# Ledger of designs, part 58: designed miniproteins, single chains, continued (5)

Each design is a single chain, and the fold is of that chain. pLDDT is the mean over its residues in the fold that is shown.

## One batch from the design tools (miniprotein)

Design m18007
Fold by ESMFold2-Fast:
Structure m18007 (fold): chain A 97 residues (1-97)
Amino acid sequence: SMAELRERLRELAEEFKKLTEQLIEALKNKAPEEEIQTLLSQILTVVGEAAALLREEGRDELAAELLRLAVELARAVQNKDIERFEEIAERTLELIE
């Protein structure tokens, strides 16, 4: 049902928000690359899970957009572009909520 999908996506949205806040803090504090990459990997896993759930419910265009945003999140981290990362993360969260 749509209610079950919304509940599952809400849980993923909360995890995404927590992990993105941790990654932004790590980037600002110039944390070790291993820590940054671990947090990014966890964020990308959450986005992938949200996209898979949306695809199972026939929301293929929204799932594709989430995967596109995941690539942009990774690129922003690679470039250490905190402002761009925050912008993409906000857009990603809006699509999951």
Scores: mean pLDDT 89

Design m18008
Fold by ESMFold2-Fast:
Structure m18008 (fold): chain A 83 residues (1-83)
Amino acid sequence: DEKKKQERLINIAEAQLERTKELLDEARAAGRLTPEVEELLNKAIELYKQAIEYAKKGDLKKAEELIKKGQELLREALRLVVK
């Protein structure tokens, strides 16, 4: 069911986008935002925004690839923050 897959990918990308924005704001407020972490989080935000756009256009494969890339960048940012 392509429509359910589309809705699921949009929901995942939107949830990841919101979570990444929250982490960016929290890290900034805590004084833990390094230039490297900020760049990784901003790049992940951009990838999730692109994933939502591709999912809405019906390119589910591209949307999934962009979500995975965003998740990889988010994991790298979290690794740098938690030490």
Scores: mean pLDDT 85

Design m18009
Fold by ESMFold2-Fast:
Structure m18009 (fold): chain A 80 residues (1-80)
Amino acid sequence: SPRDRLEALVDELHRLMAELLRLRAEAERLPPGSPEYQEVLARIEAVTAEIVGLQREIDALVRETGLAVPPLPPLVAPPA
């Protein structure tokens, strides 16, 4: 159902947001310019892109169905 689809998208969004937070914490512990730091930055970029895509899908579904959205985390910005 549309509600089940919305709930699944929101659950996936929360999962990716938790993953992003973990990756950011990992990056802070690594020397800038190390291969490990670059690997973590690449993963942050990939996860951020997935989050943005999911947020757009949630917004589109809400516009199509008129369903109420559960509380969403704020829109993520890529690291500067």
Scores: mean pLDDT 80

Design m18010
Fold by ESMFold2-Fast:
Structure m18010 (fold): chain A 82 residues (1-82)
Amino acid sequence: SITEAILEALREFYKLVVEEKLSIEEAVKKVAEKLREEGRDSLAEALESLKPAEQKQLLGLALHIVGYDEELALKYREESLK
C-alpha cells in the first residue's frame, strides 16, 4: 500500500541521516532513487519536490514516528534540525 511505502521511506530516511550521518539532501536523493527502483516514481518525485524546510520537517516526523528509541530520536532531532 502507499502508506507502507511512505513508512518504509521514512525509516530509510531516518537510517541514512541518523545512523549513516548523511546530509538531509543526500538522504532525500538516495530514498527517491530507491523508490524509483521499486517503481514508485510519483512518490519519489513528491519527496524530491519538498523545499529544504519541508525536508527538515519530514526528518522531524521520521524521528518522532519511526525512530525505535524516542529519547535518542529527540536528541538527534535537536542536533540535526538546528
Scores: mean pLDDT 74

Design m18011
Fold by ESMFold2-Fast:
Structure m18011 (fold): chain A 69 residues (1-69)
Amino acid sequence: SLKEAEELLEQAKEYEELSRQYKEEGDELLKKYGDSEKAREEAKNLYDLAEQGKGSSEALRELARKILE
């Protein structure tokens, strides 16, 4: 239904926003503490979470597209 597709698109937007936040947090850690091995490890973890969020968003958008077909 249209409502189900809209709900999936809203969830996709939430994952996109979360992914953006994780990437920004990782960038900020490296900007402030880039000389720290711990900061580089934390930034890597945040970038991995951002990539996962992007994948989840893309999967939800694909499901919404199939409902609208």
Scores: mean pLDDT 86

Design m18012
Fold by ESMFold2-Fast:
Structure m18012 (fold): chain A 102 residues (1-102)
Amino acid sequence: MEEAIEYLKKAIEYLDQALKAIDEGNFDEARENMRKAAEYLRKAAEIFEKLGLDHIARALRSTAEFLEKVIDNPDATPEMLKNAARTAKSIAESALKKLKEY
């Protein structure tokens, strides 16, 4: 449980760093932080799956895949990067909130 919470907090931290980098025009730094966030979302999803929380695990994996697709798109606009990071942060925060209810 605690390890999943720490991975979600790390994902949120990297997404906050990505949003800051986007606002500063540092798109390569933003993409790198979003990639790291996706890695932590996948790690959190693995733990949630082992805990039997399959719906949350699937949501986190789908979010990681979404971030990776946006990052890997060379035509991704700053708005697309920002919207992807905000969406992923919202999902990670929702997962963290649901974990605290257990």
Scores: mean pLDDT 86

Design m18013
Fold by ESMFold2-Fast:
Structure m18013 (fold): chain A 87 residues (1-87)
Amino acid sequence: SAELQEQIRRDAEYAAEVDLQALLDEYPILKKASEEEKEELYKVIYDHHLRVGEALAAGDVEKAREALKEGAEEVLKKAEELKKKVE
């Protein structure tokens, strides 16, 4: 349903905001990044949560597990790349 898709997007937005703030608190060096660079990191986190939420809504547990693992790796890689760029 359209309402379910909207809820998945809102949940992903909230989760991405929380995760981005947690990363900035854990790695204060990332606070030196530009707003554009932080937005790029946010988008990676958002896409991760969106993929997991969509897989769970579809009842595809294996796809959700894969999305969770791959998304976590992509987020950490993007955060590490950003950290190296602002050092």
Scores: mean pLDDT 85

Design m18014
Fold by ESMFold2-Fast:
Structure m18014 (fold): chain A 88 residues (1-88)
Amino acid sequence: SKVVTAVLRVRGAPSSDPQALGEAVERAASAVPGVLHVSVTVQPTPEGSLITVTVLAEDEEAVERAKEAISAVPGVTSVEIESLTVNP
């Protein structure tokens, strides 16, 4: 299987603590089988957190599972795949 790199855009509810939400998102994504590495950048705003998640995964299915896992985190309002690159 070709290793993939994905960038996910995550939005948090205004009521969620940005740091705690970022840590929960990282834990959820990292727990997914086939996810090799996760990096999280949190931008707090008064309207809610803007979180960028970079995932290195065994395949696209692992990226889809990571998106599902992040979507299940309390305080997450949306998750979108901004980019997905299949490495040779």
Scores: mean pLDDT 86

Design m18015
Fold by ESMFold2-Fast:
Structure m18015 (fold): chain A 67 residues (1-67)
Amino acid sequence: SEADLQAFIARLDARIAELDARIAQLRAQLAQNPQDRALQNELQILEGMRALLRGMKAWLEKKLASL
């Protein structure tokens, strides 16, 4: 179960890293086009998803530490 939790946390880290890269790309694009509503909406959604995944990771890390 510890190995399974560590594997899941690693998978979340990979997804968070992918989101961070896309968010950085969108922020760079938005700096060139500040009024691009589609980019603004995508950025908002991805930032929300990142916050959710980070919260899930923190919860799982606390569970792992309690084993």
Scores: mean pLDDT 88

Design m18016
Fold by ESMFold2-Fast:
Structure m18016 (fold): chain A 86 residues (1-86)
Amino acid sequence: SREERKKELLEKAEEYAKRASELVGKEPDAETIQKRIEEAVELAKEDQLKGYQTFAEVTEEMAKAGASREAIEQTSLAAAYLSQAA
């Protein structure tokens, strides 16, 4: 159903968010970015559009902080899955 598809997209976004958080965990100042990723996940559970916007913002914040390209790609994928739920 439509609701099952939205749930699956959210679950995929959470999976990519977890991978991003794990990749960032070895970097300096990781706690700030990890907190932002968690905030994006919590917002996505309530509102997929807010979640998408927050993941897009976190992706930009990670790039500015010099996070790895692999970690940045994970948050971008989380945002992409949430955009499909809208």
Scores: mean pLDDT 82

Design m18017
Fold by ESMFold2-Fast:
Structure m18017 (fold): chain A 92 residues (1-92)
Amino acid sequence: MVPADTPAAPADEPSEEELEKMEAELEEKGIKLSYEVSEPEDEERGRRLTIAAAYHADRALSLLGKRLTSITLRLKDGEPVGVEVESVPIPE
């Protein structure tokens, strides 16, 4: 059941430029990004979600003294159904 008003304020989703900046930072860190989508039309969504997820995961891991090395996101019907992350301790 849906209410008469369904509009939600945007959750400050990153723009394409912000995603490119995030992706560049992830590449500079040597983080590998992968995603699997059930349908070709979900490829852009998969790319965007994987970049955002990797960026946030790397930030969270850095608080634990680790860095993200790889992330794989799986999408089904445009929704994330699985995520695999690989991390290592931050070397000095």
Scores: mean pLDDT 72

Design m18018
Fold by ESMFold2-Fast:
Structure m18018 (fold): chain A 86 residues (1-86)
Amino acid sequence: MRAGAAAALGTAALAARLAAEGDRERAELFVKQVEEAKENLEAVLSSLPPEEAEIARETVEVLARVAELLRAGRPEEAARLAEEAA
């Protein structure tokens, strides 16, 4: 799980940086990947041990907020959030 969470956060950070740099087209592609990663983590939450479920839940919350900030046109805040969580 930790590797999956780290990969998802890395993708979110990359998406946010690209959006902040003005590469909206690539950022939109990665936002889709961030949303898919969030859904995949949510799907396995009930089957994870408590400590891994906590990490996954925190990761899902970060991914959801990053996607929301990117859609709201706030990529600099999204990048900061994703990078701090990674």
Scores: mean pLDDT 74

Design m18019
Fold by ESMFold2-Fast:
Structure m18019 (fold): chain A 66 residues (1-66)
Amino acid sequence: MLLSVEEGGQLAGRAGEAAALAAGGSHDQATRGGVRGAIEVQSLGKPVSDEEARRIGERAGREVAA
């Protein structure tokens, strides 16, 4: 299913927060991961799949936790 830019951003944000925490990151890192993931999806300016939004968010979360 394709998500709107807003829906994709929200999903990527949640996925980024979860991935940062799962990688042992702090609450501040989780927030940064979520924001980064949401911004990346919104910057695409197009609908994204659930899988693409989660992948983008999870990568952003892992990057900020590293």
Scores: mean pLDDT 82

Design m18020
Fold by ESMFold2-Fast:
Structure m18020 (fold): chain A 70 residues (1-70)
Amino acid sequence: SRRDALIAKFQQQLQALLQEYQASPEEQAFAQDLLAEFEELAKTNSLAKVKEYGQKVLEGLRYLLEQRKK
């Protein structure tokens, strides 16, 4: 389904960020919590809201990891 595709895409983008920044075990655990929360929200919300939420979460995580890298 399109919803499953959004979850899969979010998971792939999340994993790519963790690999790009060589995330610590603590950062990986935090990201797994974000994925679990996203999956729950994806079950009950409109596809547009789920997509918007996913983009904001990924942007926020990228910002935090980017600040740590420098």
Scores: mean pLDDT 81

Design m18021
Fold by ESMFold2-Fast:
Structure m18021 (fold): chain A 83 residues (1-83)
Amino acid sequence: LEEIIKQLKEAVEEALKALEPLKDEPLAKEAIETLKKEAPLTIEYLEKLKKQGIELSEEEQQGFQQVIEQLLGLPERIKEYLK
């Protein structure tokens, strides 16, 4: 769980950094606002699970890995739509 929290935080930070040059584009602006709103809530939820000693199942861990991959690919998908 701790590794997933770390990877998710890093992926969000990297996505926001990659989207910053595009911040005036409506699609990129919406993505940035959504990430800034939703990412802290998701991270807080996972941090609470960690404090309670609750481990994610292997399938739940794979699900979060998929989310991390989607976040890392988000800037390129937005750039494709802006072309």
Scores: mean pLDDT 76

Design m18022
Fold by ESMFold2-Fast:
Structure m18022 (fold): chain A 81 residues (1-81)
Amino acid sequence: SYEKAAEQLLKLAPDNLDALVRAAILYEKSGNYDKAIELYKKIKEKVEEMRKNGQISKEAADKMLNYLDEKIKELEEKKAS
């Protein structure tokens, strides 16, 4: 199942950005919007830390954060009905 695949990714690489993104998508596909939103929020925190640490540019961080905010909003709206 998509949910079990997401759980496996998080066990293997709990703090890896690519693994978190892939797990969030798998939770979305399983209809587990709560877990997907939780992971997208964690991804936002990592993007913000990468910006503070100079690992990514402000422009790259802003683009990623805008995408994540839209994704979270979409999933919260799907949870409402």
Scores: mean pLDDT 85

Design m18023
Fold by ESMFold2-Fast:
Structure m18023 (fold): chain A 98 residues (1-98)
Amino acid sequence: MEKIEQEILELIQKALDALIAGKKEEALEYLKKAYELIKKNPELAHLAGYVLSVLYDLQGKGEKSAEAHARGVRAYQTKDQALIDELVAETERLLAEL
């Protein structure tokens, strides 16, 4: 599982790098790949908050990005299932919009 968590985090970092380079479509593809790995590994669902943060950055919603990142950190620390479920649902909705 540690290896899969690292792969998800590397995909999120690649998405951020692509977004900074102005490659929004490449950023979105990395975020989709990260989220598919999260779906296959439910114990890592708390990482959805980090995917959500970058999705909001992709939309130019910096405040929502910061909030999603903070919620992701809290989900990681607390393992609050209700918060994790909210982050997953919000991530799926945003991916459907983009």
Scores: mean pLDDT 86

Design m18024
Fold by ESMFold2-Fast:
Structure m18024 (fold): chain A 88 residues (1-88)
Amino acid sequence: MEPRTVSATVTSGSETADVTVTQVSDTRVEIEAVNLKTGEKYTATYTQEGDVAKIEGSSETESTSLESKAAVPMKEWADRTHEFLRSL
């Protein structure tokens, strides 16, 4: 299965970011965001293993790892990403 990539420029308040979302599989999504005002890069990986959702994020200045037993299917996460992109 070939990774599907969606890119968009998103504005939130006074900040603008280039966001790239790559769906690697039905259970894994990779996100990269670059703040166009500061140039800072943020990356996050969303992985679903059974009934466990793992979110691992990092920037140049910080690293965050969150693991939660979430009942959020990958399809719902994809739908939320589409809604986010439609808010442009």
Scores: mean pLDDT 58

Design m18025
Fold by ESMFold2-Fast:
Structure m18025 (fold): chain A 108 residues (1-108)
Amino acid sequence: MKEELIKLLEGAKKLLEEAKELLSKPNPTKEEILEAQMLLGAAEVALAVAKVIAKKEGDEETAKLIDEALEHIGKALEAIDEGNLEEAIEHIEEAIEKIEKAIELLKK
């Protein structure tokens, strides 16, 4: 279960890093922005599964970090809808930080 949880979190982190790369381009196309939104949605699904696993295992600290990451992904999607790509990138970075902290806790 710990190994499965780490794999889900590492997968979500990779999706967020790919979304950030697309949005960080000097002039991202509408198709690149749509791809970033799809990557963020895929990360939300992976994190939702990870949260269910963490809660079943009684790992409240990891579940809380996943909730914080999910909140930031939601804010990133809202920022994209508003055309604020800089704010979206900041929220993606915050979500990545929460996931990294969760992975570190699980590896101890």
Scores: mean pLDDT 89

Design m18026
Fold by ESMFold2-Fast:
Structure m18026 (fold): chain A 68 residues (1-68)
Amino acid sequence: SDAAAGVAARGAGERAVAEAREALQKGDHNTVQRTIDGLRRGLATARAAGLEAAAEALESQLKDVESL
């Protein structure tokens, strides 16, 4: 379901944001960029599939990582 996809996306994204923050503190910009690329692909896929809850979660997490 869309709601279940949204919950899964939020959990995975929260971990990804935390890992990206740690990577940035260590100067690992490649890991940060891979996280951004992954979230962008996930967001595009969710939007194409009409998964609104998942798209909202991924969009929020993408903004969090991009603001690091």
Scores: mean pLDDT 78

Design m18027
Fold by ESMFold2-Fast:
Structure m18027 (fold): chain A 85 residues (1-85)
Amino acid sequence: REPVIHAPQTAEELQVYMRIALAELEETEAKYGSQFTPEQKAILRRVIELAREALARGEMSDAELAEFRELAARLSAEVHRLLAS
């Protein structure tokens, strides 16, 4: 079955999705960024970069969206581990 989280289908949906994601990523960086390893900081920077570029261009390729989702999932897992400690 398809994932519950729907991929953005329009430019408007992409803007809403990436704006929310960027706000959450920037908040995560502000609160927990100092506790991240250099590798985790690189993942965070890349995900933020992808979100900012998508918002600036109003579009994102399927490959960029797939990379964003994979890296965001990895970052989310690391934040959960950090908060569980």
Scores: mean pLDDT 75

Design m18028
Fold by ESMFold2-Fast:
Structure m18028 (fold): chain A 72 residues (1-72)
Amino acid sequence: MKVGFVEGYADGSVVTSGEVPEEVAEAARKAAETTKSGSGAATGAFDAAQHLGGRAVAYGDSKRTLTEVEVE
């Protein structure tokens, strides 16, 4: 099981740590750039994690959201 974190910001920037699959990180970065919100990054990470059979849990607000991603 791979566990990682995606942190998204209102300026569209995204920071990843741990074992985030590149597909999840890429989806989060694309969503953050288009929405300019931390919650947008979380939505992108959540969608990609679901496609990989994993799970994601987000904390925070539209200015900064931390998403914990777990995939097999």
Scores: mean pLDDT 80

Design m18029
Fold by ESMFold2-Fast:
Structure m18029 (fold): chain A 63 residues (1-63)
Amino acid sequence: MAALRQALIDLAVRKSNELAKVLDDETLTEANIEIARIVQEGLASGDLAATQARLDALVAEKK
């Protein structure tokens, strides 16, 4: 579903931008790899709410 893919991409971009304010470039690169992994798993599961919760948890952990 194109709508789900776009929602997950938009969510990932927002979470990456939030982390960019508090993380250095090296740590941000590692966080972006993990964000990409969570988004890929979210696309496979189709569960936007669970994917959002995982991204929120990652941001809270890295902040």
Scores: mean pLDDT 79

Design m18030
Fold by ESMFold2-Fast:
Formats: C-alpha cells, sequence, structure tokens
Structure m18030 (fold): chain A 97 residues (1-97)
C-alpha cells in the first residue's frame, strides 16, 4: 500500500493510492474546507474506522476499506472522493471545468 501526490487541479489535490495491486485516485478539496469542516471530516473518518474495526465479520472488502480509511487519516487527507485509476482522465476533465 502506498500514497503518492500527483498534483493539483483547479484547487483539488490529487493522490494516487495503490492497495493490493489496485490503483485509485483520491480527491481532496482544500478550498471548501474551513478548519472546523476539516476537523469534522477527520472525526467522521475516525468514526467510520471504529465502526469497521468493530465489525463482527472481517471480509477482504472490509479489510481493504479499513486500510484505505486508516491511511487517509494517517496522511491527514480526508478524501472528497475515491475513484478507480481507469477513471482518472474523466475525473481530471470534470475537475478542470
Amino acid sequence: MSLKKLGEVNGFELYELTLNGKKYILVYDKSELTEEEFEKAKKLLEEQIEILKNAVKKTPEIQEQLEILELLLKENVPALAIVPYEKKEKLIENLEK
């Protein structure tokens, strides 16, 4: 698992996440988050992590999601969206306009 900053497009920060051989694009919008909203986003992320940790059944999908959310919290990047890498071009087009 690795997280790599790709750049910024129209106020959005883009990150590449690689998890179990799959690539995702994470989108973070700093322009819409006040300090209070950023703190709330982190608290929601922490709450989701706690819910998944307390799941009675840990499927591979739940484990993968948990690892993604824990990485986002650790790197201080509460993502606005998580998009499969193959949709990167369409995502960038949408962010540019």
Scores: mean pLDDT 69

Design m18031
Fold by ESMFold2-Fast:
Structure m18031 (fold): chain A 93 residues (1-93)
Amino acid sequence: LESLLPPGFRLVGVTQLGKTKNGEQTVLLLGESPDGLIHGVLALVKKIDDKWELVKVIDEVTKRRSDATPSEVGSQTAVKGMTKLQKEGLIGG
């Protein structure tokens, strides 16, 4: 899962948000860079042969640490990505 972050980013948070109608797990990853950037990734993962495999990246947000907290970046990434999944009919209903 850390491989979903840009090069040089350190993983600082992982949150499981729920499953899609297809049984894929939504995962929010938060990373920080030494250069003062915070990066959020919302991804779909699926368990195949007892391992978690990346299905796709739904959305990403990058902000400067001076402009947003990790919690704020996480919330923005989750709202953006979950709204996209809802519009695609993969969650809700």
Scores: mean pLDDT 80

Design m18032
Fold by ESMFold2-Fast:
Structure m18032 (fold): chain A 70 residues (1-70)
Amino acid sequence: SKIDELTKQLIENAKNENLVLSDEEKAKFQKEMTPLMKEFNLPVDVSQTKTVISKLNLELHLEMLKALKG
């Protein structure tokens, strides 16, 4: 879907930022995002990424998933 494509783009943009998540922060975000991602069939696994992920972009992604639920 177009929304899934936008979500992937946000994650890709985050990879180019200097702001990174710790392993603990990645685990916390995975726990929070997993139920929402399941509802939208999104294949993103934050814990398995080999690239830098920005906390701000993950928070934005989570908010987008919540908005889609409404």
Scores: mean pLDDT 59

Design m18033
Fold by ESMFold2-Fast:
Structure m18033 (fold): chain A 77 residues (1-77)
Amino acid sequence: NLEKAYELAKDPIVREDIRGAEEVYKKALELKDKDPIKSVQLHTAALILLIGAAINAERAGEPEVAELIREAAKEIA
């Protein structure tokens, strides 16, 4: 539901946080078989970025966006 979070987000910082987390996670998946250590590091970084994005969404007054980000983080944790 990260795509849904991005579409609903109105705050530009929240949108950048979501996009950044998605790109890091995509890189983690691409490296899963080629560099498993780096893949795990990027996977962890993506989770931290999603947690930060959810906090920023709540602070921006977008609790529905924050919830979608938390659901995405829970699915990949």
Scores: mean pLDDT 85

Design m18034
Fold by ESMFold2-Fast:
Structure m18034 (fold): chain A 99 residues (1-99)
Amino acid sequence: SPSLIDQLRALKAKLQAAKTVDELLAVLDQASGVLKEAFRKFVSDNAPVSLLFRMTIALSEINYSKIQVRNRPELMEQAKEEAVLALDQAIEVLEEFES
């Protein structure tokens, strides 16, 4: 939905603005929560399996970035860039399925 796309765009901006590992982890946790809730709603609404699969990939990528930055804080900028790409890919998929 457009509302989810707007939420993901706002989270992308927050990721880009994060200056510390703790700030990045907080935003990644918010993104994980938003994507999990969206996935539950899509399952409830009998969304196409292809959309569910793509949302699972985005959630997995965000969770991977959380693990990466917790274990290797020196990779914060790389984890941030990867998380931004994951949200961009999720936005593109959502825009495709809403058209």
Scores: mean pLDDT 87

Design m18035
Fold by ESMFold2-Fast:
Structure m18035 (fold): chain A 96 residues (1-96)
Amino acid sequence: DKEKIEEAIRRLFYEPLKDADPSNPKLQELLKLADIMLEVLSPYSFEEIKNNKEELIEKLVDKYLSIYPDADREEVRKKIEEMLNLLIKVLESERK
């Protein structure tokens, strides 16, 4: 369900930050990563995300670097992998 993926991303990465200071550079970086995850992952189902995790990590990294070319690829990959692992874990726990 595409809507469930979008809702999970919004709940995990956008809603916790809605009351935070928007001038915080770490908040801005996290929002940039969340925007890329929402765009790239929302067309996929949970099973497709889980089964294609490594391919989706590379696709997310490539998309981020196409917009922010000055970013370090390995640092971006690490952050994306951590965020995607958290998303998968939460979606899997809610499946029961």
Scores: mean pLDDT 78

Design m18036
Fold by ESMFold2-Fast:
Structure m18036 (fold): chain A 90 residues (1-90)
Amino acid sequence: MPEIVVSDEEIELMLKDADPDGDGRVSRAVLDGMVAALEKLGIRVTDEEVRAWDPDGDGVLDREEARALIRRLLTALGEAMARLGAEKAA
């Protein structure tokens, strides 16, 4: 099945872009940018989801939180691309 599978390598590549220092910490500005990207894909992001990614409210995401956010973004992008392909077939 031609389904977009999000690999660890793709997640690590995006983490490298979001965390150029490689210290496992991602700034809130990156979180805000990813939330905006999800909304552009038609994915509703709630305050509860944002809090789940930054539970301490310190404006810094750890590597695990950033990885989960990146995986969600890549999955949403794959779903959006699949939807566009289906519309062209109709």
Scores: mean pLDDT 66

Design m18037
Fold by ESMFold2-Fast:
Structure m18037 (fold): chain A 84 residues (1-84)
Amino acid sequence: SREELIERLKALGVPEEKAEELAELAESDPEKAAEKARELVEEYGLNPEDVARVLAEYLGVKVGVVEVRMTINEGLELIEKGIG
């Protein structure tokens, strides 16, 4: 649930307000949720694998999918260009 996602993100070191913002994005736009997760990893010095796992479990996808999205955020523009 969204509440469980927020609780798990807070346990990883995400501030409550940012965890709530990320949870809202995960429900409305999973692509932007992965981008936001990467920002939070960089800003708060979080473990990217733990954050990716929490998001993957919430979204019902494989961890590797979220890890790719988080790791290659700068590469998303190249992917977009490649499919255009």
Scores: mean pLDDT 72

Design m18038
Fold by ESMFold2-Fast:
Parts: structure tokens; C-alpha cells; sequence
Structure m18038 (fold): chain A 69 residues (1-69)
């Protein structure tokens, strides 16, 4: 499993965060932490295949960046 960081625009937090968490769990991933930053929410997750999931996460409105760790 690989670790990723997902950055969500804080202004659309509730809707975007729910979709990010649902997608990660659907793909057999685990949410490790959710951190509130000034302009973003940073979600750290452990996922089976980061490359595949990153493409799907970037399609979610409000997701601004995804980093593979």
C-alpha cells in the first residue's frame, strides 16, 4: 500500500471531503488523518494503488492537488 496526501479547497470542504473519503474507502484505502490548514484541508490516506486513485480523486470538484508519498 502507498500513502497519498489530498488537498481540498476549504470553501467547499463538506461536499468535497465526503466524496474524497467515499472514493478512498471504495478502493480499499484507509484515512490516516484529516488536517485543517488556512485555505485547504489535507487528507492523508493509505491506498492499494495510488496512481489509479489519484486520477479519480483529481476529478472531484474542490480537490486542488494530490501527492504520492
Amino acid sequence: MEEIEVYVNKKVRDEALAKVEELIRKHGGEILSVEELDNYVKIRAKVPNADELIEELLKIPGVVAVRKL
Scores: mean pLDDT 82

Design m18039
Fold by ESMFold2-Fast:
Structure m18039 (fold): chain A 60 residues (1-60)
Amino acid sequence: MTIEEVAKLAVKFFELTTGRPFDKEKDPKSVLLAFIKKYFDGEPYSKYDPEEIAEEMYKL
């Protein structure tokens, strides 16, 4: 799984858990890091640092 694929899954799951669309301008990195550490800490996601996944989410 590529980092782009992980970021796309993280956005989709974030939207499903929050009930709203992901906002690249308003959603703070600290909230994304806490979310990723909670839900994306297992394989195959653990190949990437939570910060790398969060940065890729903003680049989608």
Scores: mean pLDDT 82

Design m18040
Fold by ESMFold2-Fast:
Order: C-alpha cells, then structure tokens, then sequence
Structure m18040 (fold): chain A 71 residues (1-71)
C-alpha cells in the first residue's frame, strides 16, 4: 500500500537526515541504512529518499546563493 511505502521512505529519510545532515548521500549508503533499519524498499523507494535529500541540499545552496546575490 502507498501509505506503508511512504512510511518506510519517511523513516529512512529521517534516519539519514539525522546521521548525515546537509550531505549528499550515495545510493549505496541509503541502501545500507535501509538494511540496518530492516526496511524492505525497492530501487524506486531508494531513489525517492535520495532525491528528497538532494532537494534539501539544493534548497540550502539556493538560500546561500540568494543571500550572496540579493543581500
């Protein structure tokens, strides 16, 4: 079910965010963390977690660039 999948993705995302704040994480690291947490996830779910982490990092970079250019 999509809700159960989302819950697993969210748990993995939160664990990685706490362990590696502000870092771009490889697919291997994401998969290893999923295995350590006992989460059964597809390659698509792993990519979703990675994309979400990348979006967070891009947002931080955009904010820093915006401050440099606009202020």
Amino acid sequence: MEEERREKVEKLYEALKEKHPGKLISRETIRKEAEELGLELSDEDIEEVRRRLLEDQVEEGVEELRRAVLG
Scores: mean pLDDT 72

Design m18041
Fold by ESMFold2-Fast:
Structure m18041 (fold): chain A 73 residues (1-73)
Amino acid sequence: KYIPKPTNVLEEVAYWSRFLTDPDPAVRLKAVERLGELAAQSDPVVLRVALAPALTDPDPAVREAARRTLAKL
């Protein structure tokens, strides 16, 4: 479904989603945590799409954080 011009929240979702491919798992975990904080203020469909790469992350902590965030949407 379409949405109007992106707000600061949507821009942050796009920004943090880029960090989900960072070589440092601590950085990727921070990105998932930040996206989780935005979950209360953002469309769950947008967040599910943004978090999809984290569900297949090599680090189990990152995958678990992403799954927990999606479970609350």
Scores: mean pLDDT 74

